Designed miniproteins, single chains. Designs and how they scored, part 74

Each design is a single chain, and the fold is of that chain. pLDDT is the mean over its residues in the fold that is shown.

## One batch from the design tools (miniprotein)

Design m2577
Fold by ESMFold2-Fast:
Structure m2577 (fold): chain A 77 residues (1-77)
Amino acid sequence: SMEARQAEIVARGDRLLDEYLALGKKLNPDLSDEEIAELEAQVEATRAYFRRLAAEDPEAAARLVRELEARIAQLKA
C-alpha cells in the first residue's frame, strides 16, 4: 500500500538521520554543548521536513534517502 511505502521511507530516513547525528558527534569530539544542541535541532528539523516530503512526494523523499546514504558513506571513508 501507499501508506506502507511511506512508512518504509520514513523509517529508513529516521535511521539514517540518527546515524548521521551519531557520526557528527563522533567525528567532532570538540563540539560544545551549544553546537551539539544546534546539530540535534538541525537533524530534527530535517526529520520533520522528510516526513512531510515522504507524504507529498515519495520520489523526492527516496532521492533524499539516497543522498543521505551517500553522505554518510563519505563520512565513514
Scores: mean pLDDT 85

Design m2578
Fold by ESMFold2-Fast:
Structure m2578 (fold): chain A 96 residues (1-96)
Amino acid sequence: SKEAIELFWNSLSEKEREFLEALVKALNEEFPEYKLTVESLLEELVFGEPRSLTPEHFMLLLRKLLKLLPKIEAGEITVEEAVDEIIEELRRLEEE
């Protein structure tokens, strides 16, 4: 599983890596209880092993990553805009 995470990380573009690092930082600022690393986030999302994320946060993050990673790669959305969209929707889930 560690080798699979490394292969996945190495397959990502520089922009996609920057996005995942920025996302982890923003998630830890908004939800400090998660204490995420890029490795732990990828382990949960890619391998479907939810350990620290709630099921609702897991599903939203998975859906948003699948949607936003190609757009970031294509330059259709900035890393900052993508991170802000995810954090705003996570906040909405906590209100409902």
Scores: mean pLDDT 78

Design m2579
Fold by ESMFold2-Fast:
Structure m2579 (fold): chain A 73 residues (1-73)
Amino acid sequence: SMEELLEKLKEEVERLRELIEELAKKGLDVEAILESLQDQLNEAFEAYENGDYEKAIEILREIIKKIEEEIKK
C-alpha cells in the first residue's frame, strides 16, 4: 500500500541520516561524498515529488550501499 511505501521511505531516509553522521564521526569528507551522490539524491527527490515512492526507495537504498562501502574502507 502507499502507506507502507511511505513508512519504508521514512526508514531509508532515517538510515541515510544515521550513515551521514557516522561518516562525519569517522572524519571522512562528508561534503565530497554527498557531492559525488548529488545526481542520485536529485533523482530520488524527483521520484518522491512524482509520487513514485518505490523508485525513491530503490535509489535511496543504492545511495545507502555506496555510503556503507565508504564507511567499511
Scores: mean pLDDT 84

Design m2580
Fold by ESMFold2-Fast:
Structure m2580 (fold): chain A 79 residues (1-79)
Amino acid sequence: MEVIVVSYYARDGEFIEKREITVVSEEEAQGAVETARALNEGGVAAVAAEILPKDASQEEIDKAAEEARERAREALEAR
């Protein structure tokens, strides 16, 4: 089943706001979230990813984007 993934990332102690929205399989979406976690734990980058159902409304996508942005910033500050 396809899902929407929204992600934000920062690198080298700077929050570089880059938003990516992709439609992928649920397995690929889980992989993206796991990769984001590994990058955050390794101190390589601050990354946040949110998974939404394929039929998510634009409002739900916007909310997930804001949540991902905040989580990425928080991860960067926690270093």
Scores: mean pLDDT 68

Design m2581
Fold by ESMFold2-Fast:
Structure m2581 (fold): chain A 73 residues (1-73)
Amino acid sequence: GAAAQARMDRLIKEAEEALKGKSKEEALFELEELEGLAEIWLGIGRITGDEGLVAAAERAIEKIRKLIEELEK
């Protein structure tokens, strides 16, 4: 429950912080790594039946993808 959600909230925060004071290329690299990490947690949630982790990981992936798309403009 709460620990899994807090972990995903940290990934979102790290993704938002990756946009600050870095080049576009550095920010994109870090965002892609964070997206990959969120996808691993999504897989763990699906295998373990942790619906809260699945929902939190899907939210993190969507947020990170939107940040990547905005940088690629």
Scores: mean pLDDT 81

Design m2582
Fold by ESMFold2-Fast:
Structure m2582 (fold): chain A 78 residues (1-78)
Amino acid sequence: KIDELMEEARKAYEAGNYDEAISLFEKAVEEARKKGDYLKTIEALTALARVYARMGDLEKAREVLDEAIKITKELKKK
């Protein structure tokens, strides 16, 4: 489930396994989107952006955060 993917991704991140953390957070984003769970999608995207920022990839971090902001704006419209 989404929470399990998030927990595994967090453990990978803490261990310095950034590629694994990215893969697991990306899977969490996909599962949250499939379920229409917008809050979990935003949470997973925010965590994914933190991994990219930690790796020094600020361009990817910004891109992922912009995606999360876009979802937040759509929620505000409803």
Scores: mean pLDDT 83

Design m2583
Fold by ESMFold2-Fast:
Structure m2583 (fold): chain A 61 residues (1-61)
Amino acid sequence: VDLTPLLEAVMADPEFQARLDAAPDSAGVARVLWEVARRLGHPDYEAFIRAALEAAGAPPP
């Protein structure tokens, strides 16, 4: 999955940038990215990030 559009959306939004800065670990980062994916309405990004969070033992937000 190409995450470039998702990362660009995060970098364009100061709210998501602040939440990434506050994230203590990779699971916290993935939760912010999951919210951006959901906001973009892209089911492939949402499913990919959810699977990554579940594999890390962390539920989506």
Scores: mean pLDDT 70

Design m2584
Fold by ESMFold2-Fast:
Structure m2584 (fold): chain A 65 residues (1-65)
Amino acid sequence: SMRDEGEKALKELLDAYENGEPLEKVRKLAEEAIDLYRKSGNSMGYTFVRNLGEGILRELEEKES
């Protein structure tokens, strides 16, 4: 289901972030997780995952500066 796909994508994003994967890979995973939650129709889940993903990307971009 779309919900299961979104939950899997979120886990993959968090695992990549915790493992120190490259910014480009983490960005792709964040975009995928955000898109899947948006398509799921879960507005609260979408807002949460979007804010989390954007926060992770902001932190990693500041580290590369």
Scores: mean pLDDT 83

Design m2585
Fold by ESMFold2-Fast:
Structure m2585 (fold): chain A 87 residues (1-87)
Amino acid sequence: SAEEALAEAEALLAELEANPDTPVETMLARIRRVLDRMAAAGVPEEVVEEYVLRFLGIAARHLPDEDFEALAAALSELFRELRARRA
């Protein structure tokens, strides 16, 4: 459900904030899964975009610039793909 997907997103945000040493590959895989579940559950695009920005905010504080740029590029591509599937 949308409520379950949003709860998973909030739980992941809290976990990533608490664990600044989370590897970028692990961070990307977990964020991707949560975003896919939100989209599949019918969460509005604008809300999904807000969560993408919130995840990027945590990544910007915790990751080196190179890792952040790689994560941001991957999430931007994923969000574009999710939008295309809904249109």
Scores: mean pLDDT 84

Design m2586
Fold by ESMFold2-Fast:
Structure m2586 (fold): chain A 99 residues (1-99)
Amino acid sequence: SKYEIYAELALISGEVISQTIMRRDPSDPAAQERARQAALEALEAAELARKGTKEGIERAERLTELGKKYAEEAIANGPPSVQATAKALLEKIEELKEK
């Protein structure tokens, strides 16, 4: 369903954002906390989006837009695992457009 796609977008976006922040500033406690908050936001947004809530969908869309920007850096400079997740995010965004 479209709600499951939004939930998946939130989770994948959170992973791309979190991993990219941790890679940029591995020794910065503030960056590590931002990465942790992104991961928690992804979990909450995914649960709410899966239930079809307007709040969950809007939060998933915001995470996805941020995730897209981080995905460009991850594809260019990330390790293979993060590159794969970033590519999966871009593919899932295209899937949503076809719905």
Scores: mean pLDDT 83

Design m2587
Fold by ESMFold2-Fast:
Structure m2587 (fold): chain A 73 residues (1-73)
Amino acid sequence: SKEQQEQLRENVKLLEKALKEAKEEKNEEIKKNRAQIILDAAKKVAEVAKKLGDEETAKRAEEIAKEAQEIIE
């Protein structure tokens, strides 16, 4: 539904903000822990967005997952 797509877009915005804050974290252990949580959430959002046909939100979530993975590596 349109309401579900709008909720996913808001979730992606929150994940983008969380990713930015994780990148600014000075403690490496906390930074990696935050990145892992963001990675798991972004993968879930991407799956749901694909099922709803929201390709733009899915791509944004996949990009967040990629950047979170780079922090963990």
Scores: mean pLDDT 87

Design m2588
Fold by ESMFold2-Fast:
Structure m2588 (fold): chain A 95 residues (1-95)
Amino acid sequence: MVKEVAKVVAARLLVVGAEISLELKDYEGAAEDAEGAVELAEELLKSEDEEIREEAKKIAEKAAEIAERILKDPSASEEAKERAKKVLEKAKEVL
């Protein structure tokens, strides 16, 4: 329980970090943080706590939104776009 709450907080901070990176046009940083967030969401989805699983889905939805924004920006690097594609794929499995 406490360990899962810590992961929810960490994932939420990664989503905020990714959003800030997008505003700064740091697509690599945004993709990295979004990937971290969705990986934590995958772990949280295995929780026996329904509220934790609902938070995991919300985190995955936000990570997917960030990844889509990276993919739609023509100035984003190939590396950032490849990472964003993986984020979308993983988010789809959580949702």
Scores: mean pLDDT 85

Design m2589
Fold by ESMFold2-Fast:
Structure m2589 (fold): chain A 77 residues (1-77)
Amino acid sequence: SASEEMRRLLEEVRALGEEIVQALRAGDWERAQALEARLVELGRRLVALATKHNDQETLERLKEVVGETGRRMGEVL
């Protein structure tokens, strides 16, 4: 279902955020860049699905996850 797909995508985006921070802490810039590209791709798909289904809660959760990942990345860089 769309709800299950959105939940899965949100969990994947969250996991990728954690992996990006770990890669940056390890100095693995190539891995971090690849993971960031994947995060952007999944984020775009989640936004499209949430918009199609008028799921404002999912959009707000995605913004929180992306914002937290960006904050944590800024602390490492």
Scores: mean pLDDT 86

Design m2590
Fold by ESMFold2-Fast:
Structure m2590 (fold): chain A 100 residues (1-100)
Amino acid sequence: EEKQRAEALKKKERHEEGEKHRLKILKVLEEAEEPLYIKQISEKLGLSQGNVSYHLKLLEDEKLVTKERLAGDRRLYYSITEKGRQYLQNKLQGNQNLLS
């Protein structure tokens, strides 16, 4: 969509970038050995902590991730759910569809 007004409003760019960021966050969590806190996800993806926090809230609302505070740590840790793993695999493996 090559419309100057649409670009100035940033609506389409925000939607496309937001979905891409959410998929990247799910992938990072799926490949992680342990639950990750916001700074770790931010560092792995090169995104700001605010952007990561925002997208994690959306993913949590859809039950694709969960957040927990671990005993002895004041940070919030995030993990991918089984629903989130299936969602991610369906989206990322759709083009490969061989065997992961």
Scores: mean pLDDT 71

Design m2591
Fold by ESMFold2-Fast:
Structure m2591 (fold): chain A 88 residues (1-88)
Amino acid sequence: SKLEEAEKKYKEAIEEGARRLVEAEAKHGAELTLEGAKMLAEDVAEGKNPGLVEPLTPEGKEVKKEIEKAGKEAEEMKKEAEKKEEEE
C-alpha cells in the first residue's frame, strides 16, 4: 500500500510539474506542449539530461528545478517503501 502510494505520488508530481511548466512558459509566449513538458519533467526527475525540450524562460527553468526536487523526493519515498515491504 505504501509502495502504491509512493508510485501514485510520483506520477502525480510529474503530471503537476508538467502542467506548471507549460503555464510558466506560456506567460512569456513560449510554446511548450503538455506532452513535451511531461517528457521534460520525467527526464529531470530521473536526473537525465532532457535534450528534446528545454524551458526557455527563467520561470520555466525554476519550475524545472522544482520538478527535479519533487521527483527525487518521490523516488526516495518509493525506495523507502520498497525497503519497508522487504522486511529485511
Scores: mean pLDDT 70

Design m2592
Fold by ESMFold2-Fast:
Structure m2592 (fold): chain A 74 residues (1-74)
Amino acid sequence: MKTVTPEELLAELREGVARHAALLAADPEAQRIADEALSLAERMAKRGEITSEEFDAFVALAARLDALVRRARA
């Protein structure tokens, strides 16, 4: 998915974090993962390019955060 701009990934992640703010406030692990994903997305946005390694890392963090959201709803 290298057709998505780093700025779009950062904006989408910020919206996701805002939507799940209460869950993140209640789960320090989820907050830590969200902060790490935001940091990575900001780094990519500043550079204006996404490496395959950074994209894989971002996808892994996003998948872990999604799993924590699903666990909280179980």
Scores: mean pLDDT 76

Design m2593
Fold by ESMFold2-Fast:
Structure m2593 (fold): chain A 56 residues (1-56)
Amino acid sequence: GSASARATAEGELAEAEARGVRLSPEERDQLLTAAGNGDGAAASALGRRINARHGM
């Protein structure tokens, strides 16, 4: 996977957490792994599931 894509995803997750989105360690790791693999579809599916949990 891409270290650059993973680093970008880590920044995005930090911003989401600062906005009040709560991620489990498992959800965070799954998103970072998907981003590192370039799997935007998996990352989007995970993001939607997280947003649904927060009523978004």
Scores: mean pLDDT 73

Design m2594
Fold by ESMFold2-Fast:
Structure m2594 (fold): chain A 60 residues (1-60)
Amino acid sequence: KRPTFDELKERLRELGRRHPEWRGSLENAITTGNHLVEVEGDEEQAREMLETTIRLLEAR
């Protein structure tokens, strides 16, 4: 099952708790995603952006 936008935001926040050095970049990604969903109505692009961010960080 594909994660929801809210589930993806929680995964990014959990990564920020485990890796405090990434917290600023992760919160910026969440802020951009919120803008895409709430202002532009582009939930699919927001989800893709967060999924890509998680994939890149978890692949390390």
Scores: mean pLDDT 78

Design m2595
Fold by ESMFold2-Fast:
Structure m2595 (fold): chain A 83 residues (1-83)
Amino acid sequence: MSPEVKEVLDYLLRGQLDDAVSALVSLLRESADPEVPLGEVVDFLSSIGATALAKTVLQKVGEELPELTPVIEKEQKRLESSK
């Protein structure tokens, strides 16, 4: 996992949702393939049972980055299929 993804996860584990979303949005804007870091965050949260938090993060990221709506919808569908 990249250091940037680990920083996002650290914020989420501390309950700092707004800081986590801001860090993730910045990472996704700078990423050549935003599906990869977004997927890593969602997979980690799903693996620890934090599915509701993963859904909240995806919603907030979609509000900040509407151009990533297809990627976010794909991750939401994948998260529902894993439940």
Scores: mean pLDDT 81

Design m2596
Fold by ESMFold2-Fast:
Structure m2596 (fold): chain A 67 residues (1-67)
Amino acid sequence: MLSEEERQALIEALAGRERISTLEFLGLLTRVGIALSPEELEALFARVNPERQEHISVAALVAELRS
């Protein structure tokens, strides 16, 4: 599970974006130094992108990270 510091860093990295691709999000995780397992990533995407669209809503991501 992400720490509060990791969540804050991700929220700041997502600032100013409306949507983000899965690839871009994985790049942000690497840049921030966050290592999520494949299972953790699948669980997160299932909650924020259940329709499996090409781009994820940043508002949905931020809401999930704040939960």
Scores: mean pLDDT 77

Design m2597
Fold by ESMFold2-Fast:
Structure m2597 (fold): chain A 75 residues (1-75)
Amino acid sequence: LVEEARKIGLDYYKDLEKFKEEMRKLFEGVSVDEAKRMAIAALSAAQKHATPEQMEELSRIVGEQIRRLVERERA
């Protein structure tokens, strides 16, 4: 699944809506620790090609998705 996250980062760093949807699907049913590893893989893959502005938005998207997972686990 880390490899799938890396591919999402490479394929969709220019398409924020598609990136958000693909990462959301990837995070379904996974632990917070797994989601964090996947987020790091996707962002690291995108980082070599994306602008700083794109990286900021991608980081915001995955950060929000992980925050929701943390809140669900703590509820």
Scores: mean pLDDT 81

Design m2598
Fold by ESMFold2-Fast:
Structure m2598 (fold): chain A 72 residues (1-72)
Amino acid sequence: MKADELTVAEKIMEYAASKKVGDRLPSQREIARETGASVATVSKVLRGLEEQGLVRRDADGRVYIASKALTG
């Protein structure tokens, strides 16, 4: 994993630590802004988490916590 991808993953875990399963994560644009990564990098990391069952997306592209493994 590249350093930018790791930084994005760590920030997503930080957001999720104070949340519950079913709670919404910030938008891809907001995560990109907060991490300094590209929206494409954020999207790639979120897809990896979705493949692992840790997050899910709705029809509008909003991302939600799908697993307690991601929450504190």
Scores: mean pLDDT 80

Design m2599
Fold by ESMFold2-Fast:
Structure m2599 (fold): chain A 77 residues (1-77)
Amino acid sequence: MKYVLVVETSNPEEVKKLLEEAGADEVVIPSPDTVVAVFDNKEKAEKGIEALKKAGFEVTSESTLPTGVTLIKFKEK
């Protein structure tokens, strides 16, 4: 199952680096305040989630898309 993490942030480049270091398979910055990271499996996604929580981010929503992809949204605390 693939996981997509969407992060609202004032520092997108720092969040991109954090998620790449956590093992994200793909990371893009679609807008100046948003980072999107893709993880190929749950175990990799859990590392990304823990890295974001340690960096001061909180989960705002979690949903499973019809395609079977889990989407988790984060924001700064």
Scores: mean pLDDT 83

Design m2600
Fold by ESMFold2-Fast:
Structure m2600 (fold): chain A 93 residues (1-93)
Amino acid sequence: LEEEFEQLYSIDEVVAIMLLHSTAQDPSAPLEVRAESFDLLGRWYHQNGNYRSSGDWFLRTSGVYRQLGQDDKAQQYEQQAHRYYELAGVAPP
């Protein structure tokens, strides 16, 4: 997924991001694929200075890894999300 996203992004950024949003919202996608999609969205929003949105997507990433039983990874994403909320000047949800 990440490699495919990077390839498409180099050709058409808008289409790549739209497809990534579609994958993230697909309830039939495996949890690992959804977690990767949320992570990629969080990184993209961070690169574009949208720290609040980045935090939101990393919280979603954390939630999925918790569902997968990967608590350490979930905690890392939760901490990253809180840092980005601080950068945005807002309290975590």
Scores: mean pLDDT 78

Design m2601
Fold by ESMFold2-Fast:
Structure m2601 (fold): chain A 95 residues (1-95)
Amino acid sequence: SAAELAARRAALEAAITYLEKVLQELKNNTFSDEELRKIIVDILTFLSTVPLADLAFAADVGKRLYDLLKNPNKEELISLLEEIIAQLRAELATL
């Protein structure tokens, strides 16, 4: 329905805005491993609320975030967030 499409569009736009803000903070600042772990936990919690249509992609993202929680790496986290944002934009473009 039009209402379901509007709700999905709003959710994807909000997710893109949130993740782009996190991405900007990661690119512009330095973080300890413990600070990166906190950011990763916040991202995992947030992504559990995002209606990703590609469930295989969602599962892969979850695994990669858990791997980063064990061994934090800012550059790998940045790359992963860029991939997530690209997928969200691709899904938004099909609505």
Scores: mean pLDDT 88

Design m2602
Fold by ESMFold2-Fast:
Structure m2602 (fold): chain A 92 residues (1-92)
Amino acid sequence: SQQSFNQVRISLVRLRRLSQDQAVQVMQTALQQVQSSLSPDQIQGLQRAIDVTRTQGIDAGVRRIIDTSRTMSPQQNQQLGDAITQSVQQVQ
């Protein structure tokens, strides 16, 4: 649903306030929490987002997460958004 997709997008705004290293850590922790609910292609998409964040910065990584989230179910989007929000709180 659009609502679950918007929740992911809202959580990603919080990443922009972090350092690049903190954003990478948040993305890695969130992926570990949600990977069992994701397809191999979705896992690879999020792994590419982490790699892009390391090499090209947070904005480029966020764009890649948004691209991957468009392929996800409402439940997967809700889980990813929650995992990102929780992980951000742990590094601040």
Scores: mean pLDDT 84

Design m2603
Fold by ESMFold2-Fast:
Structure m2603 (fold): chain A 100 residues (1-100)
Amino acid sequence: MKELAEEVIKKLEEWLEEVKKKQDPELAINAALTALIMLQELKDNSKDPEVKKKLSETIDEVSRLVNEALKSKDPKEQLELAIKAIELAIETVKEVLEKI
């Protein structure tokens, strides 16, 4: 679990840096969708009910942000919502890593 959480943080931070450099909404949305997959994998591999609950709450919020980005026709709004989703995923994984 700890090693998986550390790998997820590293990969999501690398994706966030690329998204900020490219300023591409499609890349940003794809990175946020990848964050959802990684959060789900962490949740499925966790045995701690508190960690599972925290990850579930973040999955729901990240999913909401991604769905709002997909509904938007404004590239700037799509980018801002996707970045927010990725940043929230990173923050949550860092919080659960401290409890593992």
Scores: mean pLDDT 86

Design m2604
Fold by ESMFold2-Fast:
Structure m2604 (fold): chain A 55 residues (1-55)
Amino acid sequence: MEEEIKKLKEGYEKMLQRLEAARAKATDPNTIAAIDREIQKLKEMYEKKIEELKK
């Protein structure tokens, strides 16, 4: 159902925004790189969950 996909997207976007906010506050390259990796993992996990719902 579209509402279930919406809930997953909403959760993903909330977490993504939090990580992006942390990245914006970070000035250390190592910290920025670590946050970038977390963002990539989060995106990958949520894309897989959405794909599973569509199948």
Scores: mean pLDDT 80

Design m2605
Fold by ESMFold2-Fast:
Structure m2605 (fold): chain A 60 residues (1-60)
Amino acid sequence: DAKDQANVAAIQTYNDTYSQTKQQLLAQGVPQEDADKQALDIGTQAARQTYLDNLAKAQS
Protein backbone atom coordinates (compact mmCIF):
# COMPACT_ATOMS: atom_id res chain seq x y z
CA ASP A 1 0.00 0.00 0.00
CA ALA A 2 1.32 3.43 -0.99
CA LYS A 3 0.43 4.97 2.37
CA ASP A 4 2.15 2.16 4.29
CA GLN A 5 5.33 2.58 2.22
CA ALA A 6 5.26 6.37 2.69
CA ASN A 7 4.73 5.94 6.44
CA VAL A 8 7.65 3.49 6.76
CA ALA A 9 9.90 5.92 4.84
CA ALA A 10 8.76 8.80 7.06
CA ILE A 11 9.50 6.83 10.26
CA GLN A 12 12.99 5.96 8.95
CA THR A 13 13.62 9.61 8.03
CA TYR A 14 12.45 10.77 11.47
CA ASN A 15 14.65 8.29 13.37
CA ASP A 16 17.75 8.98 11.24
CA THR A 17 17.31 12.78 11.17
CA TYR A 18 16.49 12.97 14.90
CA SER A 19 19.53 10.88 15.88
CA GLN A 20 21.95 12.64 13.52
CA THR A 21 20.73 16.16 14.36
CA LYS A 22 20.83 15.50 18.12
CA GLN A 23 24.38 14.14 17.90
CA GLN A 24 25.52 17.17 15.85
CA LEU A 25 23.92 19.65 18.26
CA LEU A 26 25.41 17.92 21.32
CA ALA A 27 28.85 17.95 19.64
CA GLN A 28 28.42 21.72 19.15
CA GLY A 29 27.79 22.17 22.89
CA VAL A 30 24.01 22.62 22.74
CA PRO A 31 22.40 21.51 26.05
CA GLN A 32 20.76 18.07 25.88
CA GLU A 33 17.23 19.43 26.45
CA ASP A 34 17.58 22.05 23.68
CA ALA A 35 19.26 19.53 21.35
CA ASP A 36 16.38 17.09 21.93
CA LYS A 37 13.74 19.74 21.17
CA GLN A 38 15.50 20.96 18.01
CA ALA A 39 16.12 17.40 16.79
CA LEU A 40 12.44 16.57 17.38
CA ASP A 41 11.29 19.64 15.41
CA ILE A 42 13.73 19.06 12.53
CA GLY A 43 13.07 15.31 12.43
CA THR A 44 9.30 15.85 12.39
CA GLN A 45 9.55 18.35 9.50
CA ALA A 46 11.82 15.98 7.53
CA ALA A 47 9.51 13.01 8.18
CA ARG A 48 6.45 14.98 7.03
CA GLN A 49 8.19 16.00 3.81
CA THR A 50 9.36 12.41 3.19
CA TYR A 51 5.81 11.11 3.76
CA LEU A 52 4.29 13.58 1.29
CA ASP A 53 7.01 13.05 -1.34
CA ASN A 54 6.81 9.25 -1.17
CA LEU A 55 3.01 9.28 -1.15
CA ALA A 56 2.99 11.48 -4.29
CA LYS A 57 5.51 9.23 -6.07
CA ALA A 58 3.63 6.04 -5.11
CA GLN A 59 0.39 7.49 -6.54
CA SER A 60 2.03 8.33 -9.90
Scores: mean pLDDT 83

Design m2606
Fold by ESMFold2-Fast:
Structure m2606 (fold): chain A 62 residues (1-62)
Amino acid sequence: HHMQQLQYYKDILKRAKEMSKNIDQFKKLADQILKTAELSLDDDIVEEIRKEYKKLLEEFEK
């Protein structure tokens, strides 16, 4: 259950990055995704989703 939700949010964050033209657009999309996760999921899963977000942010800087 928790693993399926984590994978789902990781996948939508990756899609948000692919669809974003720049880092600011990605941050706006990711903020909405993360807020939805915070309302729906346990804090431990949200922390793992935030780790994925940080990895994707690093990809914009490279």
Scores: mean pLDDT 81

Design m2607
Fold by ESMFold2-Fast:
Structure m2607 (fold): chain A 64 residues (1-64)
Amino acid sequence: MEEEKKRLERAKKIAKLVQAYRDYYLNGDSKKEEVDKLAKELSPEEVARAEAFGRILANYEKEK
């Protein structure tokens, strides 16, 4: 640690939120609680970016 590990932990949380948003856009309300929980640990800017990227991933998964 500390900077390196802290940065990796932050990136890991952002990645989890991206996946949670992806799952939310694919599966609906069953994933909303997970999104809300993860979003509380990050800044509004990080949440907005994670949402945007998760939506892109969901669109990709929905087939081209």
Scores: mean pLDDT 76

Design m2608
Fold by ESMFold2-Fast:
Structure m2608 (fold): chain A 102 residues (1-102)
Amino acid sequence: MEEEIERLLEEGIKRVKEAAQSGNYDEAIKAGNETIRKIAELLVEKATGEKVEIDPNASSGEIARKAVEALRKAGKDDLAEEFLQKISEANRRFRKAIEEAL
């Protein structure tokens, strides 16, 4: 699971950086949000055995809320906290990628 999440993060960071370097900041934000959504869906499915449906255009905050609600409903409170930490780290890495592209 950790290796799959790290792979998704690295792919997402590359997409964010490429979009930012092209001056397409809306696409960079979209790529970051899509990466967080994929991580959320993967983690919820592996932790609960159930798929969570998240709007493809959802913000990072909406994605976090949906994933946390699904994990807590399944009694996986520790995983919900771990997920929030991983989102914070992912957002920090995305911000750094955008800043380095400027």
Scores: mean pLDDT 80

Design m2609
Fold by ESMFold2-Fast:
Structure m2609 (fold): chain A 51 residues (1-51)
Amino acid sequence: ATPLEEFTQEEVKILMESWKEALEKSSSLEEFNKTRSDIYDVKYKQWLESH
């Protein structure tokens, strides 16, 4: 997976906001960890499309 340091500050902010929403929506730590990973994969694919 691409390190967070390859993302811009704005992209990191959007990713963090998405993870915060996932944390609020998740019923368990396990569910949050899975959702967090899925969100990162989606954002990385978007990053690849723009870079």
Scores: mean pLDDT 74

Design m2610
Fold by ESMFold2-Fast:
Structure m2610 (fold): chain A 85 residues (1-85)
Amino acid sequence: RIEELAEQLKEQIKSAPGLSPEVKRKLAELIDEALRHIKAGDFESAIKTVVEAARLLKEHAAPQQAARLNQALSLVFSEMRELAS
């Protein structure tokens, strides 16, 4: 479930034309890292990693791209929270 959401989010980020290649790579790596933390039971570390991803979006994304990716990021957060309980 969360693995599927993480993969979909990574693909959306990679295919988004509004972000630099460097930012896309960092975002994808952070999402993978968050997934690994969740699978290890480290939800707090996973959340911190997602917050770092949000910072990159704030710094580098165009407004429309930021809104789109924020929505996807929020979905991942919602699934993390659901899984935690």
Scores: mean pLDDT 75

Design m2611
Fold by ESMFold2-Fast:
Structure m2611 (fold): chain A 84 residues (1-84)
Amino acid sequence: RIEELLERIRRLLAEAEELYERGAPPEEIKAILEEVLRLQEELAEELREEGREEEAETLEKGIEKAKAELPQLPAEVQKELEEK
């Protein structure tokens, strides 16, 4: 459940990183990161169901910030992925 969501998120982030390294179009990388955000929303819901509300709230705040920055992802995400 939570472990499955974490595994999916990790795999998608690794895929986005590989696409960035290969010079894939920003739109393709953005689509994967949008899927990551959706899975993180599911993860926050699962954390709340298990009574882990502090972790869920921290994740939800991170998701809100990422959603606000999502329209500018092609430039900013490429920079962040390069730093990792």
Scores: mean pLDDT 70

Design m2612
Fold by ESMFold2-Fast:
Structure m2612 (fold): chain A 81 residues (1-81)
Amino acid sequence: SPLDEFLARLREFAAQAPPEVAALVEALIRLTEDYRAKNPHWSDEQLLRVALAWLRWLAREEPAHAAAFDRLAGLVEEALA
């Protein structure tokens, strides 16, 4: 599914990221999976939009890594197209 593909991309990014950034990405993965589990009526599209909002927030809070978070946000936007 587009959501599972996106979560795989997040895990790949986290594996190569600095530990502090990896922890933030892993928190986003856990949050997205928690939202999926607690909201079984939510579509992949709705969950992807929540993840997109978090990635945009992370790009603002972590300017040194903004380009990487913007790339991940772009992948979400493509999945939503």
Scores: mean pLDDT 80

